# Designed miniproteins, single chains, continued (2), part 108

Each design is a single chain, and the fold is of that chain. pLDDT is the mean over its residues in the fold that is shown.

## One batch from the design tools (miniprotein)

Design m7979
Fold by ESMFold2-Fast:
Structure m7979 (fold): chain A 88 residues (1-88)
Amino acid sequence: LREKAEEVARLAEEAARLYKEGRFEEAEKLNEEALRLLEEILSLPGGRKAAAEAYLRALEGILPLVDEADRADVEAAIATARAKVAEL
């Protein structure tokens, strides 16, 4: 479970870097892989908190990589993810 959560965060960070470089097709493939792993985590007992933590880590990792225009959206997503982790 933890290994899959860490992999989701890694894939999201790599996808964000590729988006910043304009390599959208490669970034989309990594995002699809991350979503598949996230769905798998959510299907496992106790996966809801692990998925929320993975999502939070991924957002924190991509925040310094996003453009100024997307920064506010990512910060809002981080706040939402932190609230979800705190509730679980």
Scores: mean pLDDT 75

Design m7980
Fold by ESMFold2-Fast:
Structure m7980 (fold): chain A 87 residues (1-87)
Amino acid sequence: SAALAAEIAELAARLPPEARALFQKKLAEEVAKLMETRDELSAEDIAQAVLAAGEKAAAELEAQGDTEAAELVRRYAEALAQYVLSG
Protein backbone atom coordinates (compact mmCIF):
# COMPACT_ATOMS: atom_id res chain seq x y z
CA SER A 1 0.00 0.00 0.00
CA ALA A 2 1.03 3.64 -0.43
CA ALA A 3 0.80 4.14 3.35
CA LEU A 4 3.08 1.14 4.01
CA ALA A 5 5.59 2.35 1.38
CA ALA A 6 5.61 5.80 3.04
CA GLU A 7 6.21 4.21 6.49
CA ILE A 8 9.15 2.20 5.09
CA ALA A 9 10.67 5.37 3.56
CA GLU A 10 10.25 7.31 6.85
CA LEU A 11 11.82 4.51 8.94
CA ALA A 12 14.70 4.12 6.44
CA ALA A 13 15.43 7.87 6.70
CA ARG A 14 15.49 7.66 10.52
CA LEU A 15 17.80 4.60 10.70
CA PRO A 16 21.45 5.42 11.45
CA PRO A 17 23.74 4.33 8.56
CA GLU A 18 25.44 1.72 10.78
CA ALA A 19 22.07 0.19 11.79
CA ARG A 20 21.00 0.03 8.12
CA ALA A 21 24.32 -1.61 7.17
CA LEU A 22 23.94 -4.15 10.01
CA PHE A 23 20.38 -5.00 8.90
CA GLN A 24 21.55 -5.46 5.28
CA LYS A 25 24.38 -7.77 6.44
CA LYS A 26 21.97 -9.90 8.52
CA LEU A 27 19.46 -10.02 5.65
CA ALA A 28 22.16 -11.25 3.22
CA GLU A 29 23.10 -13.99 5.73
CA GLU A 30 19.44 -15.11 6.18
CA VAL A 31 18.82 -15.16 2.39
CA ALA A 32 22.04 -17.18 1.86
CA LYS A 33 20.86 -19.79 4.42
CA LEU A 34 17.48 -20.16 2.66
CA MET A 35 19.16 -20.49 -0.77
CA GLU A 36 21.13 -23.51 0.52
CA THR A 37 17.87 -25.54 0.77
CA ARG A 38 15.60 -23.85 -1.81
CA ASP A 39 15.75 -23.45 -5.60
CA GLU A 40 13.50 -20.36 -5.46
CA LEU A 41 12.43 -18.04 -2.63
CA SER A 42 8.71 -17.40 -2.04
CA ALA A 43 7.36 -14.10 -0.68
CA GLU A 44 6.89 -15.93 2.65
CA ASP A 45 10.56 -17.04 2.62
CA ILE A 46 11.70 -13.44 1.95
CA ALA A 47 9.39 -12.05 4.67
CA GLN A 48 10.75 -14.60 7.19
CA ALA A 49 14.35 -13.67 6.24
CA VAL A 50 13.54 -9.94 6.67
CA LEU A 51 12.00 -10.51 10.13
CA ALA A 52 14.89 -12.74 11.27
CA ALA A 53 17.43 -10.16 10.01
CA GLY A 54 15.59 -7.35 11.81
CA GLU A 55 15.52 -9.24 15.11
CA LYS A 56 19.22 -10.22 14.89
CA ALA A 57 20.27 -6.66 14.01
CA ALA A 58 18.08 -5.24 16.81
CA ALA A 59 19.55 -7.69 19.37
CA GLU A 60 23.11 -6.66 18.41
CA LEU A 61 22.21 -2.94 18.61
CA GLU A 62 20.60 -3.44 22.06
CA ALA A 63 23.74 -5.30 23.25
CA GLN A 64 25.70 -2.17 22.19
CA GLY A 65 23.29 0.05 24.20
CA ASP A 66 21.46 1.53 21.17
CA THR A 67 17.85 0.73 22.11
CA GLU A 68 16.44 3.48 19.83
CA ALA A 69 18.19 2.07 16.72
CA ALA A 70 17.06 -1.44 17.76
CA GLU A 71 13.40 -0.32 17.94
CA LEU A 72 13.67 1.45 14.56
CA VAL A 73 15.23 -1.58 12.82
CA ARG A 74 12.54 -3.93 14.21
CA ARG A 75 9.78 -1.59 12.95
CA TYR A 76 11.55 -1.26 9.58
CA ALA A 77 11.81 -5.05 9.19
CA GLU A 78 8.13 -5.54 10.17
CA ALA A 79 7.00 -2.94 7.61
CA LEU A 80 9.20 -4.51 4.89
CA ALA A 81 7.86 -8.01 5.65
CA GLN A 82 4.26 -6.74 5.42
CA TYR A 83 5.06 -5.02 2.11
CA VAL A 84 6.61 -8.23 0.67
CA LEU A 85 3.57 -10.30 1.75
CA SER A 86 1.08 -7.71 0.37
CA GLY A 87 2.59 -7.80 -3.16
Scores: mean pLDDT 86

Design m7981
Fold by ESMFold2-Fast:
Parts: structure tokens; sequence; C-alpha cells
Structure m7981 (fold): chain A 65 residues (1-65)
């Protein structure tokens, strides 16, 4: 069964490192910032979203297969 991990109130820097590690392991990553949810399919997408919101705290939902 899938294992879901929630990480809350992260800086953009910490969130990016967590996303890189999760994607490397084949996990599904959802990033929540400014009340909006984004499905992260690549590191490039994550960097683009986080750069737009660099001064905000973000939440991650990571689901391992």
Amino acid sequence: EPVTIELKNLSAEVALEAIKEALKKGAKVTLTVDGKKYEIKSIEEAEEILEKHKDKKVDLTITYP
C-alpha cells in the first residue's frame, strides 16, 4: 500500500531538497503553497514554482508506491 508523508511549513530551500530525494525514489509529490496545490513531476517544475514563492512557507505531500 502507498505510504504518504506530509511535511509542513518548509522553506523553499528545504522543500526543494525533499522533492529531489522523493522524485529520485519514484515517489509522487504534491506541493501546496499560497492555498494552491501543484503536482510535481520534475525537479525543473519544482524549482520554477518555488522561485515564484521563495519568501513563503510550503507544504509537501509525498506518496511512496
Scores: mean pLDDT 83

Design m7982
Fold by ESMFold2-Fast:
Structure m7982 (fold): chain A 50 residues (1-50)
Amino acid sequence: DSSLIGKKVGDVKDQLIAAGYIVGTTIGRLIFTKDGQRIVATDEDVITSL
């Protein structure tokens, strides 16, 4: 997962899914779930930690 740090969420969405994140969508947002936690992001957000 650390290889995705510094990348935009929208550019690496498929790689996040491959790393075990479940992705959903809502109006203007992406929702990532892993280990019972939910993170709301946009395609332009930069990954700072995983």
Scores: mean pLDDT 69

Design m7983
Fold by ESMFold2-Fast:
Structure m7983 (fold): chain A 62 residues (1-62)
Amino acid sequence: MENARKAIEELLDLADTDPAAFQAVGEELGRWLREQGVPPGGGEHSQAARDALLAWLEERAK
């Protein structure tokens, strides 16, 4: 959970400081979410989507 917060803060900083790096991270996240089977819309699987996103952010925070 703490690692996920740091990853989010770094992503927000990248959006302002280095937009190209921010876009690359966004594409990586999108591909990873698809691999986890997270469907578009999220309403039916919102909890699974949230848990998957947090796990990905914690991995990125390393």
Scores: mean pLDDT 64

Design m7984
Fold by ESMFold2-Fast:
Structure m7984 (fold): chain A 58 residues (1-58)
Amino acid sequence: GAMELAEEALKLTGEALEAAKEGNLEKAKELGLKAAELYKKAGYEEGAENVEKDALSL
């Protein structure tokens, strides 16, 4: 359901942050964009837009 998609998106957001800390900006961007897509599918449009903007800023 929507909660499970949002939980997965949160996990991917954390993984994206770890990748960015390690200097792997390509992986961080990929994971962030995947998280944004999952938030969008879960109906969290605002959360999806915020995560997408952060990923595109890398």
Scores: mean pLDDT 81

Design m7985
Fold by ESMFold2-Fast:
Structure m7985 (fold): chain A 73 residues (1-73)
Amino acid sequence: SMEEAQKLLEQGKEHLQQGDYRKATEYYTKALELDPNNEEIRSNLQAALAKLVTEEGDKEAMKKLVEIQQEQS
């Protein structure tokens, strides 16, 4: 539900504040699956993915970030 998506968004934000970008990305991804048109969730997911790319050189995060950015029509 949308309410469950918001709860997952909040959990993702907590992990992001702790510097756990991978867990933040996992929570944001689950939230976006429940509420795929939510711009706040998408924005936070993009931010967490960008941190994984810049801090860890994560190639999978880079691919996902590009895909999400290209789906904005």
Scores: mean pLDDT 83

Design m7986
Fold by ESMFold2-Fast:
Structure m7986 (fold): chain A 75 residues (1-75)
Amino acid sequence: DLKEKAIGIAKGLVEQVEKDPSKYPDVIKGAEVLKEMGMGEEAVKILREAAEKLEEVDPEKAEELRKKAEEIEKE
């Protein structure tokens, strides 16, 4: 299923962000794609998981991811 593949790719991006914080924009793009596919709840989950992984390494980027998650959740 395309949805399951999209979720798998997004989870992979979350893992990459912990090793390379510069990848955080890719997580945002992945979340936007999931939202467009009707998977807003999964989009919010990946953004929050990525934010948790970045909290101690890059708190400013973690905050951007949390704000994006809140924006999608309130939509």
Scores: mean pLDDT 80

Design m7987
Fold by ESMFold2-Fast:
Structure m7987 (fold): chain A 80 residues (1-80)
Amino acid sequence: SMKEKLKKEAEKIAKRAEEIGLKAAEEEASKLSDEEERKKLLEKAKEVLEGLREKAVKEAEEGNEEIVKKLKEVLEEAEK
């Protein structure tokens, strides 16, 4: 079904975007001198990225093709 294909595509794209986002967050956190501040930044980044992934998958399950397009745009922007 189209919804099932859209969900799988959204999950794959969201997972890749999450991995790229976490790596970028780790690089940014490395600029902080305080270990506790680095930990807080990484925890917040993980929470935000996980929430975005869950929302994207849910929207895709509802047949929202626009979410897959937006996820691809986010991934392309992250690779710049």
Scores: mean pLDDT 73

Design m7988
Fold by ESMFold2-Fast:
Structure m7988 (fold): chain A 82 residues (1-82)
Amino acid sequence: SEEEARKLLASDPEAVAEAEEVIREAEELAERGDIEGLEELLKEVSKKMVETDKGISTVLIYTGTAIRIMGLIIDLELEKKK
């Protein structure tokens, strides 16, 4: 829900700011068709998600970021097969 999303984003503003920066970097890599760069970025986010001790809200923020990066990789791979 919108209320749950609002609470999630308010719980860890630093993780949200980091996620926004990572997403911007991912979009720039995608514009260049840099699948390898996106895979490395996904590995970094996945590592933070698994290694974080901050709690579920931070895990969900990293999870959302990882899903965004995976979507970009899938889109580029599908374009490559055309």
Scores: mean pLDDT 79

Design m7989
Fold by ESMFold2-Fast:
Structure m7989 (fold): chain A 57 residues (1-57)
Amino acid sequence: SEADKLVEQGRELFEQGRYVEAAQLYGQAAQLYREAGDFEKADEAERLGQEAGHKAL
């Protein structure tokens, strides 16, 4: 799915230390999962985005 691709790309950016961009992609993935009704994956993507955002500080 599109959301799964965004999570994969976010993970790659996170591994590169590109935390702001990773947080943005995780946030987009969470929105797409919510629209698809996959609330478990949406919550996980939000958590990853929060973690990336904290690393960006």
Scores: mean pLDDT 87

Design m7990
Fold by ESMFold2-Fast:
Parts: C-alpha cells; structure tokens; sequence
Structure m7990 (fold): chain A 88 residues (1-88)
C-alpha cells in the first residue's frame, strides 16, 4: 500500500511539474518575442527591458521545473519497477 501511494504521489508530482514547465516555457517565448519587438522601437526601450526581465524569470522557472521533472520521472520509474516486483 505505501509503495502504491508513493508511486501515485510521484505521478501526480510529475504531471504538476510538466504543466509548470509547459506554462513557464510558453511565457518565456511570449515575453522574449515581446522584448524583441519592443527593442525595434526607441519609444518602447523601457518596455523592452521589462519584457526581458520577465522572460529571464520564466526561463529560470522552466529550467528549474525541467530539472525537477527529470528527477521526479526517475523516482517514478524506480517506484514503478519496485511495485511490479512486489506484484510478481
């Protein structure tokens, strides 16, 4: 029972991290594009800096989610293998 609960918990954590990764990456691309467009206009120089800062924050966020996702996927695979061994 405990191993089954841990496996389900790891699966849920993986799904949450995947959603966070996809969201942050999407926002990074969005703000990166907005920063590039704002840089082409001298009047939007302050906006370009604001968008670059937001892009950098989302880049940091999705990279952290990516690392956490990799670790969670490894844990999930290990737990699933142990669960299969017990149910043999």
Amino acid sequence: MELERQTVSAESARDILLSSYEYSKSKYEEYKKKAEEAKKNEKLKEKAKEYEEKAKLFEESYKKSEEALKKTEELYKELKEKLEEEKK
Scores: mean pLDDT 80

Design m7992
Fold by ESMFold2-Fast:
Structure m7992 (fold): chain A 95 residues (1-95)
Amino acid sequence: GVKPGSNPAAIEAFNEGNELFKLKRYDEAVEAYTKAIELDPNFAEAYANRSSALEALKREDEALEDLKTAHKLAEELNTDIDYKKLAELHKEVLE
């Protein structure tokens, strides 16, 4: 994760989610990312990573909603990562 928001508690929750995701503890990762989002609702990467955990759990509709939110936040906040370009690449791979 590049620059998380300015809230240190949100960063800590996000990092906990990433460690749980690496351990394939996807339900617990979703809870940790949800905490990060509650602490920093503009944390685009937390939505993106929660989406990946939700996809692993086959919660496809929730995963898609989080991906849309991550994309919207990345666009509105002019983040260093061109999420539009990544979404366009993903569209080509999913077709």
Scores: mean pLDDT 75

Design m7993
Fold by ESMFold2-Fast:
Structure m7993 (fold): chain A 78 residues (1-78)
Amino acid sequence: IKELEEKVKKNPNDAELWFELGMEYLKRKEYEKAIEYYEKALELKPSAEIYRALGIAYLKLGKFEEAEEYFEKAEKLE
């Protein structure tokens, strides 16, 4: 995880690195940090995959309404 954090510091415009960092925090059940990093990836390159990842993270936090909105955005983008 520290290696990914250093990579995003050196390449802050690489959406894929922010997305990977979000996935690592999701695996650790640190859902709020996962959301923060997924939002960074989304700012750089919106994608259905990032919207779905945000939906999953919000579901894990019990924020069902926010999760639904992100899943709907993912479907519209596909």
Scores: mean pLDDT 82

Design m7994
Fold by ESMFold2-Fast:
Structure m7994 (fold): chain A 55 residues (1-55)
Amino acid sequence: GEREVRVRALAEAVRVALASGLSEEEARELARRMGEVLGLDEKQVEEALRRALEA
């Protein structure tokens, strides 16, 4: 669904940020800001962060 697409998009953005040399703290801050723009709740932002850090 649309929610899953947005969570995947956020996870991909976080992976790119981490690959670009951002710390986990900076990546979390980015994820929170992007999540707000994408209309994701805190649980969905945490899921995107978890996927990015585990992959």
Scores: mean pLDDT 81

Design m7996
Fold by ESMFold2-Fast:
Structure m7996 (fold): chain A 71 residues (1-71)
Amino acid sequence: MEKLLEEIRKEAEEAAKKYGKKKVAEGLKRSAEALETLGKELYEAGKLSEEEYKKLLELAEELRKLAEELE
């Protein structure tokens, strides 16, 4: 997960240079919301373990933090 987060950070910084920081930050916030919603639905349906669900929530939180850093 750490390596994936680092790759996402680098891609977000590149995208921010091309499309603008605020637009990329908005995209990251929407992605975090989508992960939280999908993760909850899959966990409640018994398709994700508690550990997998927690990892998705951690990823969503890291995306929100990255969005705040770009603003």
Scores: mean pLDDT 80

Design m7997
Fold by ESMFold2-Fast:
Structure m7997 (fold): chain A 79 residues (1-79)
Amino acid sequence: DLSPEEREELRRLLEEAARALEEGDVERALALIEEAMRLLEPSDSPEAGVIALAIAVAVVFLKKGLGTAEDLLRVAKAV
């Protein structure tokens, strides 16, 4: 499992990315999501894998103009 410190940082990054999206700052949101994904890279846990997949799906939707801040907040709640 992710450490409590890693979960808190991941949640913070996803919440900040969601706020950036609400403000229309897609570039900032994507940068924050990239930072969140880097935190998940060294983890071999099934939990990290599910979170990474959820983030990847949200990123694909965001790049196509279909994703919303609410989608990222749902992922943050799963952490």
Scores: mean pLDDT 71

Design m7998
Fold by ESMFold2-Fast:
Parts: structure tokens; C-alpha cells; sequence
Structure m7998 (fold): chain A 88 residues (1-88)
């Protein structure tokens, strides 16, 4: 439940953040408020794996809303590099 709540808040913040980038000041302010709430909850939990999952969900949602595949390519390259380092 809490994990799904944090993921949904992160995705909502990402959608609003993209609107803020496009000039919606109210959306930018709400995105910052939600991001602070998510970070405060993550800090209280002390779960680094959950924090990484939530941050990844934010980045992926923002890229989807932008229609921007560049971040997906960057994330895929980072994952491939980590896999190569782990294998060697």
C-alpha cells in the first residue's frame, strides 16, 4: 500500500513537473510540493531500494509525458553498463 502510494505520488509529481516546464507556474509549484512530500516519506522509511524505485518511476513518467525517448535511452545505456561491469 505505502509503496504504491509513493509510486503514484511520484508519477503525479512528474506529470505536473512537465506542465511546469511548459510554463504552468501552478503545476510547477504543486509538483515541488508533491516531490517534497515523497522525499520526506522516503527519508522517514530509510529504504534506499524503494527510494531508487520511486525516483526511477518519476523519471520514466516525465519522459512519457514529454514524449521524450532520450532519457529511456540513457537509462538503458546505464543499465547495460552496470550489467557489463557486474559480469566482468
Amino acid sequence: ALREELLELARRAARLAVLGEQGDAAAAEEAERLAREVEARLAALGDEDLALEVHEAFMRQAAEVRGDTSIDAALARLEAARAKLAAE
Scores: mean pLDDT 76

Design m7999
Fold by ESMFold2-Fast:
Structure m7999 (fold): chain A 95 residues (1-95)
Amino acid sequence: IDQARDLINQGRYQDAVDLIQQILSQQPSADGYTVLGTAYRMLGRYDDAISYYDRSLSLDPNNSGAWSGRGMTYRDMGDNDTSDSDFQRSRDLRS
């Protein structure tokens, strides 16, 4: 998972998707779905990003990274109300 985050930071989003998909096929995890959602958001594939953030939250509703990532995606889509709600949930989980 950390290697996939490094690929995202390098702008290698498709490589990150490919790596995370292989990891998740062997070991599903909330963090893995969160990172996959982020990779799809960086690719501009917002519906895919939301789908994977929702999968992360189904496994772990306390995953603050999934809430903030989904909030960023809704902001990019122009849904500011859902974005603000998701960011608030992310903050509440970190306090």
Scores: mean pLDDT 82

Design m8000
Fold by ESMFold2-Fast:
Structure m8000 (fold): chain A 82 residues (1-82)
Amino acid sequence: KKDYELGKEYFEKGEYTKAIEYFDKAIEKDPDFYEAYYYKGLAYFKLRQYDSAIKDFEKAIELNPDFKEAYEKLEEAKKAKS
């Protein structure tokens, strides 16, 4: 949870690469942490790395199919790639 909160803090500062590093640490400790995959996807989206963003949003949905925000961002990322 601490790594996830630090990741969000770096994300809010626009330090997307550092945010991803902390979200990866959160995922290493809890591989079912769908929110960490979601925020990692958001960080990749901000970096215009749409293929990576899509994969992370799909993983968040796989772990929690009721996570509506991830479906919305997945659609947005697919449109941005097109």
Scores: mean pLDDT 88

